# Designs tried in a protein design run: designed miniproteins, single chains, continued (2). Part 71

Each design is a single chain, and the fold is of that chain. pLDDT is the mean over its residues in the fold that is shown.

## One batch from the design tools (miniprotein)

Design m6469
Fold by ESMFold2-Fast:
Structure m6469 (fold): chain A 97 residues (1-97)
Amino acid sequence: MSAAVAAGLAAAVALAKEQGHEELAELVKEAVELAIEKGQDDLAQDIAGAVAFLLRNGQLEEARELVEKAIELLKADKFEEARKLLREHGGGGTGLE
């Protein structure tokens, strides 16, 4: 795991736990670990960033849906669809300004 992915995951997990959503913290970790196992380190970083962004904005239900869909797409090796999903939900960097 790269330092950037590790930092993003730590931030997303910390935010989820701080808000009392331990299940979401576990789902984020699963999604990030799956992306890394599939050789998609940048996708792993995008997942962690998108979840952290949504949680900072109080969008818990959207964060949960995003993570669940990302896990499903990763298990099916649908990486391009996962990337599109993350871009539509702000991806931590593209912004929903």
Scores: mean pLDDT 78

Design m6470
Fold by ESMFold2-Fast:
Structure m6470 (fold): chain A 95 residues (1-95)
Amino acid sequence: MEEEIEKRKAELQSKIDNGELTVEDVLREILKIKGYSDEEIDRILKRVAELTKDPENIDLQVEVALLEIAIVTGSPLENIEKIVDRILKLIDEKE
């Protein structure tokens, strides 16, 4: 059970290290690991994209920029997960 999550995390880290993933790809994979459905993931990604276009959502824009930097610099997955958790909190506060 825990072994499947660890395997997915290891595969995700390898893809990040190889520079194969976009911000949307990393968000999608982390949300899958968290147990979100494909429909929920698509809704969340659309919401993040729409909210980041609003210049008043500075905190969200900063977290998305930090996520992109973390991905391109090959940051540990644990740090990337923390950034995703903050993004999720920010979009939930808008509901």
Scores: mean pLDDT 78

Design m6471
Fold by ESMFold2-Fast:
Structure m6471 (fold): chain A 55 residues (1-55)
Amino acid sequence: MEKTVITAEGPTIEEAARNLNAKLKEQGLELVGEAEISYDAETGLFRVTAEAVAK
């Protein structure tokens, strides 16, 4: 199956990760490898980006 890049944001790292997991479950996707975490000072949000594959 093809890998896709999925991203989620939240006001904390914990919420961003929770939002990412919610998107993965809704789309029937599974995390592959490590998630990248970044902070966007313009929006005040943490962004979690990960590669995922269909289950």
Scores: mean pLDDT 79

Design m6472
Fold by ESMFold2-Fast:
Parts: sequence; C-alpha cells; structure tokens
Structure m6472 (fold): chain A 100 residues (1-100)
Amino acid sequence: GPVEEAARRAAEQLGPDGAKGTSEAAMAVSAYAGNPEGVEKGQRGADLAERGDVEGMAKYASEAGRLAHQAGGKEAYDTAVQAMRANAEGRGLPAPAAVG
C-alpha cells in the first residue's frame, strides 16, 4: 500500500549516501514500526544496514511499513520520522530508542 511504498522510497532516497543513508533508512523503519514485532524487524534492518546488506534492509523495511500501517497509518509514520530526524540531529540515538 501507500505506506509501504513511502518506506521503500525513503530507503531509496537515503541509499545514495551509502552506509550513512542505509543506516538512517533502517532507523526510520525502526521508529515507524511502533509495535514489538515491527521494532524487532526494524532493529534487524539496522543491523543489516551496518553490514551493508541493502536487500535485507529493504525487506525488513517493507515488513515494518506493513505492520506500522496496520497499527497507526500515516500519522504514526510522520511522527516517527520527525522523532528520528530530531534524534539524529541532536543526539545520534538509534530510532528504536526514540520509540520507547
């Protein structure tokens, strides 16, 4: 759906920045998930991004996007992205820490 497509496009948009971009995409997916299963998949995506596994990261991003759509839709996604950006700019914290 539109939410999973947005997650994929965010990952694609950040990917050109290399390791940093893939890490940030995985962090965004982790924040966006907003539930235990989604957070776990997001954390796995972040680990894969650190290892340079773009395909694995994209797979977990897609799954986390699907779970977040079921949990809270676009509003939850927008809030998570904003929180992730604020943490990256101010503290460098991983997205899962921002979701709490």
Scores: mean pLDDT 52

Design m6473
Fold by ESMFold2-Fast:
Order: sequence, then structure tokens, then C-alpha cells
Structure m6473 (fold): chain A 87 residues (1-87)
Amino acid sequence: SSAQQAQLQKIQEEQQKRLEELQPLREELLAQGFSEEEVERLISAKMLLEYLKETKGISLEELKEMAKKAKAEKLLEGLKLLEELEK
């Protein structure tokens, strides 16, 4: 449908813009000795957390508990890395 296509396009444009904004953070984390896989997990977790904080008011701790219950291991690892970085 045209409405679904327009919504998908907006989501893709917003995701691309956010990925470009996160490129300096990605480069900094790699320079600090994080692996490409750890950086990918961290960036993905950060984007999801920011979205859920804005749309539903979900905290980092709440999302970590949700990830544990859902056995979302990749998300949980990314959230743990993000928590360590934000201390």
C-alpha cells in the first residue's frame, strides 16, 4: 500500500540519518579496542533504547530485564556494553 511504503521510506531515512550521526561514536569505540561485533551490538542497542525511551518511556534497566526474559542475547550484550560506556 502507498501508506505503508511512505511510512517505510520515512523510517529508512530516519535510520540512515541516525546511523550517520553514530558514525563518530563507532569510530571512537573501535579506536578504544572494541571489536566490530561489540560496536554493532552497542549501536543497535543504543538506537532501540533511544526509540523506546522516546515512544514508551522505557529505561535502560527495564529494557535489560525485558531482554533477559526474552533471551535476546545480542540485545542484552549490547545493553550491557552501553551501560558500562555510560557510567
Scores: mean pLDDT 80

Design m6474
Fold by ESMFold2-Fast:
Structure m6474 (fold): chain A 87 residues (1-87)
Amino acid sequence: PGAIPSFEELLAEIRAIMERNGVPQELTDEIIAAMEKTWEENRDLSDRERTRLMLDTAIRTAASAPLPAAQRRALLADLVALAARVS
């Protein structure tokens, strides 16, 4: 149970995870755009609920991403770890 990161801090963490897992920039931009859309569409919810929905969106998008299986597994593990840290 940590402090909830700001929207900008969360996006920076996601970009760092994508970079360290060798995710192509085009796919990183797609995941970030999906997260930003989820954040904006859920404006009426609390920051905690919006953060959870954004991370759920990132995990779901990554799970269906056209990446080698080992790379996708490593990416998902890092995203799940981030979600657990923020919860």
Scores: mean pLDDT 83

Design m6475
Fold by ESMFold2-Fast:
Structure m6475 (fold): chain A 94 residues (1-94)
Amino acid sequence: SRAEAVRYSSGSIEYVGAVTSVMLAERNLEKARALIEAGTDLAKAQRYLDLALRYADDAIDSARNAKDLGLEKEGAEAEERARRVRAEAEAVAA
């Protein structure tokens, strides 16, 4: 139906948003780790960690929305990935 197509489209947009935010979180975490391992610009490393945490939170929200809109499996996988990046970023920040 038209309503089912609209719900699927909305869920797909939320899922793409979740995956994009996870990728941005992972990229910022990797940049932070590289600076920490090199022992250079710890203030810049902290900014990358803050961005990684923010993108991970955005990804969790979008993944949950995708699950609610019927992409249960895809949303759950994206949420797990986002939570993993968030936990890793918190561990690095500690």
Scores: mean pLDDT 88

Design m6476
Fold by ESMFold2-Fast:
Structure m6476 (fold): chain A 92 residues (1-92)
Amino acid sequence: MVEEKREMAEKYEKLGKEREKNGKETNSGQDYLSAAKYYLLAAKYYFEAGDLEKAREALEKAREAAKKAKELGYSKIAEELLKEIEALEEEI
């Protein structure tokens, strides 16, 4: 069970990296928003797996991606994601 959660975290982290790369290449707020969501999911799974260090790293990446999405016009949705990121940071 813990190993499965770590594997899920790694899968979502890879998806986040792919979306972040696309966002950088195309200046796409939608891709940065997707990256933030995937990194947040990775952080949740790392937290459930007990890997607090990786959870914090993923939250930082989620926050950076959400900020870029906000800059590119996805302000409302990005602010909601930033609140979810902050809430999970308080749990860790």
Scores: mean pLDDT 87

Design m6477
Fold by ESMFold2-Fast:
Structure m6477 (fold): chain A 70 residues (1-70)
Amino acid sequence: MLPYTKEQMRKDQLDILDRLRKEGMSLAEIEKETGKGIAVGVVAVIRAVLRTIGDLTEEEILEEMEKIVS
């Protein structure tokens, strides 16, 4: 359910994604050092949170997550 406008929702999503971009670089380092299990778990949680916000499709969320982790 959309509690407010799509514009407001997109702004909130962009704010979250901006914060996650810093984490994405850290996740890539962790994946390289520890193996992929931990990084995959964190990505899955972030993806679920972004999906819950509601304006992005699942495919768009995955694309944004890929950009963050890369």
Scores: mean pLDDT 57

Design m6478
Fold by ESMFold2-Fast:
Structure m6478 (fold): chain A 89 residues (1-89)
Amino acid sequence: SSPVIVPAVLTGTFTIDGKTYPVTVRGRLVVDPETGYAVFGGVDVDTGAEVSLSGQSSPDGTSLSGTGELTKDGKTSPVTFDLTVTPLP
């Protein structure tokens, strides 16, 4: 089946180097409807950092958890995340 592309705001937490902090990211979520596997590309709305996330969507599509990368000022950091999905119109 074709993946579903959803413009979305994701809110929750990032964990970087053992430190957890609140985050809001905006971008596009691409979900496999058969597996719930999802990838997200976007930006942190507060810092402008670029994010690339991969993980598992909840069965109802309201949350995403997994791992990814955050890039700011040419530096890339691995992240673990737990985010709530808000689809955009």
Scores: mean pLDDT 85

Design m6479
Fold by ESMFold2-Fast:
Formats: sequence, C-alpha cells, structure tokens
Structure m6479 (fold): chain A 107 residues (1-107)
Amino acid sequence: EEAEREFEEAEKILRTSKSVEDQLKAIDRLVEIAREHPELRERVVKTLLDIAKDPSRPTIVRNEAVVRAAELSDEPEVKKALRDIAFNDPDEIVRNTALAALVGKPL
C-alpha cells in the first residue's frame, strides 16, 4: 500500500538524515498519513513521541514532534507521555511545549 510505503520512507529519513529540514518534512508527512489513514494514527503518534524523547535530536525537531503528537491524539497514554516530557526532559523549551500541549487537552 502507498500509505505504508510513505510511512516507511518518512521513518527512514528520521533515522538517517541529520538535516533539520528533512526531519521536519518527514514529521509533516507522518502527520498527513495519520490524518488520511486513521488506522496508522497510533503508529505515527508512537513514532513522534519516540522522536520527542530522543535528546540527540535538535530542539526544533523534538518540539515539533511534541506539538504534532498532541494534535493527533487525546489518548491517556499520550497525556502520560506529555507529562513525562514536561517534568523530565533536559531541554526547557521541550518541557514548556509539552506542558502547554497537555494543558490544552480535554480532561
């Protein structure tokens, strides 16, 4: 399926590219895949949260991953991940973004 191939390509870019621009474009592609293919949403959200929690990645990439994961899901597991990031992430910008995303979610 085309959606599965596009998902795989985006994941490959995120694993192999050191370019901030390429990583941000790959995140955008994953978000569109999740919106058009609800059956892939859980996998996309998990991938975005893994990126958000990877301290080796640039702050702007991790921050975008937090915002996009929060937009795609209100599941309790996502709220827990946002809480963990808000309290424990080494980067203050990423912590503040996770907190803002969590506060914006329904109870």
Scores: mean pLDDT 86

Design m6480
Fold by ESMFold2-Fast:
Structure m6480 (fold): chain A 80 residues (1-80)
Amino acid sequence: SPEEDFKLEMDLGALYLAFAVLKVSYEKGGDVEEIIKQAKKLLEQARELLARATNPDIVAEIQRFIEELEKFIKELEEKK
């Protein structure tokens, strides 16, 4: 539905903002273990959005977000 699609886009936007904050925290020398922990929470939230998504454009956006977040986590774990 248009309302559900709008809600999913809003929720995904909030996750992108939270991810941007984590990236800035990392660049400023924040605690890597805490950043990884918070990134893994965002990953779980993104997977919950993906499970509810039916619109192929929204599915693709969430999948891209998950891929970016998984790459970020892997890079941080390799530098730990």
Scores: mean pLDDT 88

Design m6481
Fold by ESMFold2-Fast:
Structure m6481 (fold): chain A 92 residues (1-92)
Amino acid sequence: SVEEEMLRLATKTELVEALRRYFGLSVEEAEEIAEEALSQVDVTTASDLEIYKKAVEILRERGLIPEELQSLSNEEIAERLLRYSISAGRAA
């Protein structure tokens, strides 16, 4: 549906920005990770935390987690990334 496509696009845009700003990824790297994460979830039923956790799992598999965050669980990193996204959106 158009609504599902719009939700997917909006979620991808927010996730890409969060990945770029929080992890310092390039646009291309952030887009690839966001697309892979979104391919593994149903955007109509998945929580934001579930989507962000999938992105963190992919980052860890690719060796893209900064050393200072490697001791944290995927869920803890996802929660930090989501809080960052929420706080940035509220400031704008």
Scores: mean pLDDT 81

Design m6482
Fold by ESMFold2-Fast:
Structure m6482 (fold): chain A 73 residues (1-73)
Amino acid sequence: MEPSVAESAIRTVATHLRETRGPGARLPSQSEIARATGESKASVSKAIRRLEKEGVVERRREGKKRVTLVAAP
């Protein structure tokens, strides 16, 4: 399967954060990832959901916003 640009970027950032900060490190927001990758927020959201199912990232609610974290082992 061919990963999207957003999926590849998120996976790379999550791996780097896990190695440097450990599990629970906060990823950039969906809007920030969309801006950095040139992808739509919808594409970024789909990539995050796929990676969440793979156990690479975890989503949590902070007030009205959702944040994406590096998944705990």
Scores: mean pLDDT 76

Design m6483
Fold by ESMFold2-Fast:
Structure m6483 (fold): chain A 80 residues (1-80)
Amino acid sequence: MVSREEAEELIREGAVLVSVRRDPSKPSTPLGEVIEIARKTGKVVLVGSGDKEGMEAAEEVAELLRKLGFEAVVLEGGEE
């Protein structure tokens, strides 16, 4: 996990901040869109809700992106 200050620095270097929610009612597949963004930038910063479930969801997506060869980090403390 990275601090908010470190996340802002990564965004200035070309990373994109992506919110990850474990809500099955959301219209788009966050994973598909996150992978497309990672292919364009090579780097993403993931943010979940500030609870344990949101942080686990963000880390699951980050692990998948890292396995695909992209740089992915999770923002500490989440967005909520």
Scores: mean pLDDT 69

Design m6484
Fold by ESMFold2-Fast:
Structure m6484 (fold): chain A 78 residues (1-78)
Amino acid sequence: MPSKEELLERGIKALEDPSSSVRAVAAYGIAELVKNEDIPKEVLEKAIEPLKKALEDPSEVVRREAERALKAIEEHLK
């Protein structure tokens, strides 16, 4: 079983996938991991830069899911 940290790292890598569907699922998965799992703040910080880059994605769905994920991280770091 992959750890929560490994799942987050896989999600971050998938944000660079050539398929917009894969990138959207990656951003969604990151948001769900942040909301439902107790992930260390230091690990969550690794997702901030990749997700900010995903806000500029040509796919509207990817941008929406990236915004949702960043909001979840911001609330957790509050």
Scores: mean pLDDT 81

Design m6485
Fold by ESMFold2-Fast:
Structure m6485 (fold): chain A 68 residues (1-68)
Amino acid sequence: TSQQNADALRTGAELLRQGQSIDDVIAWLEQHSDAQAAIDALRSMKDHGFDPEEIARGLRTAADTLLE
């Protein structure tokens, strides 16, 4: 559900805050959510050199969008 995907994206943001690598968080999200567009956006942000704090904000924004 959108709520389950939103919860997974918020958990991913928290894992980044706790110091998990971006790659580990992407792998976790692939196992625990169907939010493929958000996962693809995270890969793009990583490739463009966004810091983990910016990526975590992106995850939270994606979660909020799923709940609208």
Scores: mean pLDDT 80

Design m6486
Fold by ESMFold2-Fast:
Formats: structure tokens, C-alpha cells, sequence
Structure m6486 (fold): chain A 55 residues (1-55)
């Protein structure tokens, strides 16, 4: 199960590497697929970081 901290960190890492919001979203989707599921907290954390980066 993907944690909130893991999801947020994946988005931050993708963006810090010069990735787009789409690439950051893809990283989270891949982590969810690999771990089988995400908590509601993980989804919220990823969205918050994406919103911060995208406006």
C-alpha cells in the first residue's frame, strides 16, 4: 500500500528532476500499481503537491 509520504515524495522527485505534472502523476500511478493500492491519504498528498506545482 502506498503511503502519503511515499506518494508526495514521488511527485516531488519527478518535479525536481525537471518532469511535468503529467510525469509526476505517472510516477504515482506506477507506485500504486507496484504496491497494489494507495491509501486516501496517499492520493490526497500526491494531489496537494501536484496542485502546488501546477497552480
Amino acid sequence: MLSAEEAAQAVRDALAAGGSGEEAQGAVVKMISTRGSASPEAERAARAVLEEAGG
Scores: mean pLDDT 74

Design m6487
Fold by ESMFold2-Fast:
Structure m6487 (fold): chain A 68 residues (1-68)
Amino acid sequence: VTLEEVVLAHMELARAGKSLDEPDRFGFTLDSLAALLGMDAAQAAELRRLLEALDEVGAIRLARTFER
């Protein structure tokens, strides 16, 4: 699995609108996805840092309402 796969899956759910609203709040967050993929705390923190850097430069558009 890659950083982009996790982000794109989350963004696709956000774009669809329906699935993201219900499951996202109960288990389909980026942190939950990282846990399901078997990432440890350090790997999850690094993933978050990379996502934050990409969002800062406008390379991606994260669903702010469901991030933090």
Scores: mean pLDDT 52

Design m6488
Fold by ESMFold2-Fast:
Structure m6488 (fold): chain A 72 residues (1-72)
Amino acid sequence: SPLDLLRADPTAAVAVAKKALEKYSGDEKIPVEIALYGETLTPSPEALAKADEVVDILGPLGAAMLVQEVRR
């Protein structure tokens, strides 16, 4: 689940958002770009590998909301 991914790697929300930016285009990715604005965290390769499956579940809005929820 998205929560389990976050518990395993605190950068996972950023990984999900970065994968959403790769998968979605045009206006669909705008919420994700806004949520990531100013974010400097570099996700692990493991988080990026798992993030693609999570993006399929959450979609672009869900990915944006996840980043906003866990942002410092």
Scores: mean pLDDT 72

Design m6489
Fold by ESMFold2-Fast:
Structure m6489 (fold): chain A 73 residues (1-73)
Amino acid sequence: SELEERVRRLATELAGMLVEQGLEDSAVRIIQLKNARDYEGLRREAEEVKPSLDEEGQRLADELIELVNELLE
């Protein structure tokens, strides 16, 4: 539950950053996947959007992906 809460928090942070960078469609997808508790989908969307992000965004996406991988073990 603590790990899931951290994943959900990072997903919200990533979505906020995506909105600030004009990637609103990706931000909406991240929030929808988070709300659906579709963590496999959340990982895929983070991996897909990562190349479009700056260095800080790529670090945040990587942290989210690592925590989702741990959650799905």
Scores: mean pLDDT 86

Design m6490
Fold by ESMFold2-Fast:
Order: structure tokens, then sequence, then C-alpha cells
Structure m6490 (fold): chain A 75 residues (1-75)
């Protein structure tokens, strides 16, 4: 099954794909609406700018690398 990661931001968000990530789909919501869908490859960098809160969903089919921020609680 697909692995799903969700990022929320109060406006600006930068999503950086590492070379170890797998090809993935990114979906962006703003104001509860789906505003963008794009395909991303390992090494891609995506920047999202919004005056409103946005939600970014990353969908990986094979093996998404677990980032350190996802393996540890924020302290």
Amino acid sequence: PLVRQVFESDGNLTLKMTPENVPSTVRVWSGGRLVKVTHVEPGDVLKFESPEKITVELLSGLRPERRPEFSESQS
C-alpha cells in the first residue's frame, strides 16, 4: 500500500526530496480544497507559498525514507 505523509503550514513550506526517496505524488490543499497535484522524483525541491494555511500530502508507493523528524518527537 501507499505510504502517506502529511505536512501542515501556516503559509510557506519547502519540501525537499532526498536522493534516497522514491518517486512520489504530492497533493496540496488550501482552504479545504485540492489546489495542486504533482509528481516528484528523488532530489526534487518543491516550494509552496500561500497567505493561508496549506496541507501538503506526500504519497510514496515503494519505500519512503523515514526522516529523522518522523522517528523522533519534537523537543
Scores: mean pLDDT 64

Design m6491
Fold by ESMFold2-Fast:
Structure m6491 (fold): chain A 85 residues (1-85)
Amino acid sequence: MEKEKETLKKAIDFVNKQIDEALKRARELGLPEAIEFAEKAKQYSDKAREYLEKGDLNKAKQYVLEASSYAMKALRLIREAERAR
């Protein structure tokens, strides 16, 4: 159980780094949709941390996947905008 909690904690930390990068770049490029996706990713990351603290590893994992999905969507929009110039 502790090993699974540490794995999820590291996953949340990794997703938070992606969210921070996405928010910074989306704001620099003026991409409202990418900003919205990154903010949703942050909300799901916060929920993942909440469920991890409650010991609900299955819900924590689900919310980590949701956070990662939204972070990836934000980063995709950022990459597309960078290539369109």
Scores: mean pLDDT 85

Design m6492
Fold by ESMFold2-Fast:
Structure m6492 (fold): chain A 108 residues (1-108)
Amino acid sequence: SKRIEAMHKEVAKFKKNLEGLFQKAVAGEISKDQLNREIFKQSKKLSQKAMDLGLSEEKSIQLMQNFFFTANLELKKVLAGKISIQQGVDLVTRNLTFDLERTISEAS
């Protein structure tokens, strides 16, 4: 499916952006408030991209909320030294991929 291929390409971009943000957070190069704002900006971009891929506004907002929640949850674990940056980012992007694939399949 061309739609699933486009989705995987967008998820790869979000993965790279999250890795950069988590790296800056661990290095102390970004404040907690700035980091939260940047994750929220990525979540808003995800919502718009999901709508561009043909998902409803309702489903796109739900994806945005799930992404934002999961990213912040995994970031807290990384900052507490419980998991690596790679483990946290992989879990966020795996959940995002699952949510997108499910939503696209249900819309068919």
Scores: mean pLDDT 83

Design m6493
Fold by ESMFold2-Fast:
Structure m6493 (fold): chain A 89 residues (1-89)
Amino acid sequence: MELDLAQASEAIRQVLRDGLANEVGRAFLIETVGEAAVAELEADPSLATIARVARAIAAAQGGSAEEQEAVAALAEERLDLAAELLAKA
């Protein structure tokens, strides 16, 4: 089964956008990455900020260094880098 990295990339960005759009998702993000990171994402929803928050979520969930970087690369739509990092994880 082939991992669709483009689909995974869009899913990461969509989950974070949807999380900010509702009280339950926003509360989960604050618990996971802290209020300052959520405030930064609300103020600047750029791919770079989304990637930083996604990386922090992966770290909070016990992800390896390679998994954290892969999630950040997916959030920034750097699919070739994400594929390389996931192969090392």
Scores: mean pLDDT 77

Design m6494
Fold by ESMFold2-Fast:
Structure m6494 (fold): chain A 70 residues (1-70)
Amino acid sequence: NKIYELEASKIEVTETPEKTTVTITVEFNGEKYTIVLDDEDTASQVAADGKTVLNVVRRDGEYHVELQVA
């Protein structure tokens, strides 16, 4: 598997006393994906090709979008 870093097109943060929700929009192969992190440090979305995984990871206080391809 290969991992590539991709820049998010939009990041929205909504904080409540119970949890923080982060909504991240990314564009890959001409399609837009919306990935939601609740109070977790990671979330994943399978792309339309069924093989590429879009991972969002919080690391060192920042949000990173990683493409994992077969």
Scores: mean pLDDT 75

Design m6495
Fold by ESMFold2-Fast:
Structure m6495 (fold): chain A 74 residues (1-74)
Amino acid sequence: SVEELLEEAERYGLRAYLEAAARGDEATAQRIRDVMEETGRRVKELEEKGASDEEIRKVVEEGLREIDALMAEA
């Protein structure tokens, strides 16, 4: 479900943030936080507009891919 995907994405993003912060990579930690905040903002806007679960999933999956790319560069 979209709710399960949102919970998984929040846990994944938080873990990625904490791992970057723990190793002293403040720049990567901040970029991960920025991606999480922007993704959350986009999801909220879609929910307020009554957007489909498919549109919400796409936005969340895009955010997860950005976090994956940031972690791969670290």
Scores: mean pLDDT 85

Design m6496
Fold by ESMFold2-Fast:
Structure m6496 (fold): chain A 50 residues (1-50)
Amino acid sequence: GMDPNIVEVIERVKSLGGKVIGIWMGEVLVTFPEGTDVSELEKLPGLRVV
């Protein structure tokens, strides 16, 4: 099953108005509205902001 930490990260991405655009080699690719502070999320393993 999916790691519970990844599920929580996806829910936090959605709460910040972000979108999941894909999954590649175990990394979740996400995008956010202009001006969103993603500093905390960029530090998480398995997440990539584009």
Scores: mean pLDDT 72

Design m6497
Fold by ESMFold2-Fast:
Formats: C-alpha cells, sequence, structure tokens
Structure m6497 (fold): chain A 103 residues (1-103)
C-alpha cells in the first residue's frame, strides 16, 4: 500500500527532524543551521511524495546530493538550482548541467 508507506516515511522523517532540531546546539555532527535543517526536512518530504508518484528515486537522490555539496561549498546559486530541479523532478539532463557548475 503506497499511501501507508508514504505516511510511515513521513512520520519517520518528522521524528528525525524533531530530534535533530531539539539537539541543534548540542550535536557536534549537525553542520546545519535551524533554517537549513527545516529546508532539508521540506525537501525530503517532497522526495518521499515524488517517489510515490513514480519519479526515479536515483534521480531525486542525485539532486539532493548536489544540493548538499553546493551548501557545503557555499555555492548558493547551485544550491537553489538543485533544490528547484528536485522540487520540479527535472529530467536527467539537468543533473549533468548542474554538475558542470561544481567548484
Amino acid sequence: DIEKEVEKKLEELEKLYETLLANLDSDPRNLYTEEELKELYELQKIIIKQIAEGVDPDLLEEYFQLYNVALYQGNKELAEKAKEALRNAAPREEVDKLLSQIK
């Protein structure tokens, strides 16, 4: 049941987000601001929903990885483009274009 699996994944994601948010100042593994953590949570909800709608999970994972690499490198333009591509389930050709913009 796709609907039940989506609900379960969204609940698991929410619990993870709440745990990370509660430990934001005390977890040395957390490299994100509160705002960045919320954005990651919203993007992961979109990924779960798009996979349920038949979007290629490997493609969505590549956009999510590009977003994280861009954030790590301080490349705000690339991060926004990767986030938009992920939100719109952009085709595979967009991955190659965005990869060419990595520092």
Scores: mean pLDDT 77

Design m6498
Fold by ESMFold2-Fast:
Structure m6498 (fold): chain A 86 residues (1-86)
Amino acid sequence: EKEKLKEELVKNNTRENMKKLVLLTIEEERESIEEVAKERGLSLKEDLRERVHEMLGLPMEEIEKLSEEELKEKIADFITDRMFSE
């Protein structure tokens, strides 16, 4: 599935396809992301909250209401927007 999505991106580089690839990459690297969070003294969810706060500038009160999946979506959107605008 990821390889098929990469092939589609070569033919049709849309934001939606790029976001799907970013989300798949986050899921594949979940353990590595968790290890980095632990190095910072944080749980995975706490690290994701801090990243969303720093990257998007959203208030922490709003971030605390987000699920882990919603946090991943916001991170994927941010990364996708940066890559797509480049």
Scores: mean pLDDT 74

Design m6499
Fold by ESMFold2-Fast:
Structure m6499 (fold): chain A 72 residues (1-72)
Amino acid sequence: MLSKEEMLRKLSEERSKIIDKMLKAKVPMSTILEIMGKYVELFKKLKNGEISQEEAEKKLEEIKKEVEEILK
């Protein structure tokens, strides 16, 4: 399992990659902001110890799947 700091870094990297990908795909700004908000909330909860790292990894996978559906 990744450390808490490694997971926080992974969330930040994935957020940046997904936002760039959505912008290039001309996804509506409202949708991009919604997805960005999900990453920010997940990062905040993990940083504050409100969720486990395992739960954070599952939530990140859910967000990634949602973005893949948006990009279809």
Scores: mean pLDDT 80

Design m6500
Fold by ESMFold2-Fast:
Structure m6500 (fold): chain A 113 residues (1-113)
Amino acid sequence: MWSKEQLEELMKKFGLSSLSTAELLAELFDVDKSGKITKEEFDKYIEKKFKEMDIDGDGVITKKELTEYYKRRGENLSDEEVDDAMKTLDKDGDGVITYEEFKEYMYKQFGLS
């Protein structure tokens, strides 16, 4: 259901550039390669990624934490690029990304209902 190109775009957008498509699929599918991701498997992956970005563990991702996350991944994003990412993820405009907003965005990107 997902092309290699779509997965590569997601990897770049969320600082996953260090993970190959095969490694990402192995994390989601326990190596069965069926091309079917269960909601439970994907939710666990999203939670893991959210916790990696939520550096102080307060349950939200700030612009500062998002900038630091990308920097640790070797991506020197400009303030404008981080602001664009925040606007994409921060749907209610409160200046932080909640777990629910992050999960909804990931679901839409992967075409999951």
Scores: mean pLDDT 64

Design m6501
Fold by ESMFold2-Fast:
Structure m6501 (fold): chain A 90 residues (1-90)
Amino acid sequence: KAIEYLKKALESLEKAREAVRAGNQDEAIRYLKEALDNIQKAIDATDDFDIQVELSAVEISIAVMLATGHVDEEVVENLIKRVKEIIEKL
């Protein structure tokens, strides 16, 4: 079940990246909120401590961007890579 939430988070992060590239910060923020919700659900759905730690780092990165109101393309690209790596470990 955690993997399905991570796939949804990945889709939302990819949409956030496209929104940032289009100069649409408001839409990017909406997709980051969707990604954050799915990352939190993935953390709750896994009993793997190492995966929980990695996902918590992803969660913090998203939360910081939402708190600042600025979505950084490079940070989103790095989060996409990290979530893909986590999916491969499951």
Scores: mean pLDDT 88

Design m6502
Fold by ESMFold2-Fast:
Structure m6502 (fold): chain A 94 residues (1-94)
Amino acid sequence: MEELLKRAEEEAPKIVEETKKKLEEVEKADPSLKEKVEEAKEFVERYAKLLLEGLRAKVEGNQAEYDKILAEYKKLVEENREVMEELAEKIEEL
């Protein structure tokens, strides 16, 4: 678990940066999506933060904190599903 957390801490910033770059290309292709792109960038940052916090809580054996973070993670994904699906289609069109 500690090794998994270390790798996640190293990889998460790279994945966030790459995803934000693709979202910026979507905005350049269709400026009308600017507000949705900004929302998606905030989602990606929050998603990565919760993932790292959840893994950290699990490594520390803090089950209560892990369960709380897992619930927030699921809610965040559910609330942003529609926007992320639309933007994923636009990224594929690039």
Scores: mean pLDDT 80

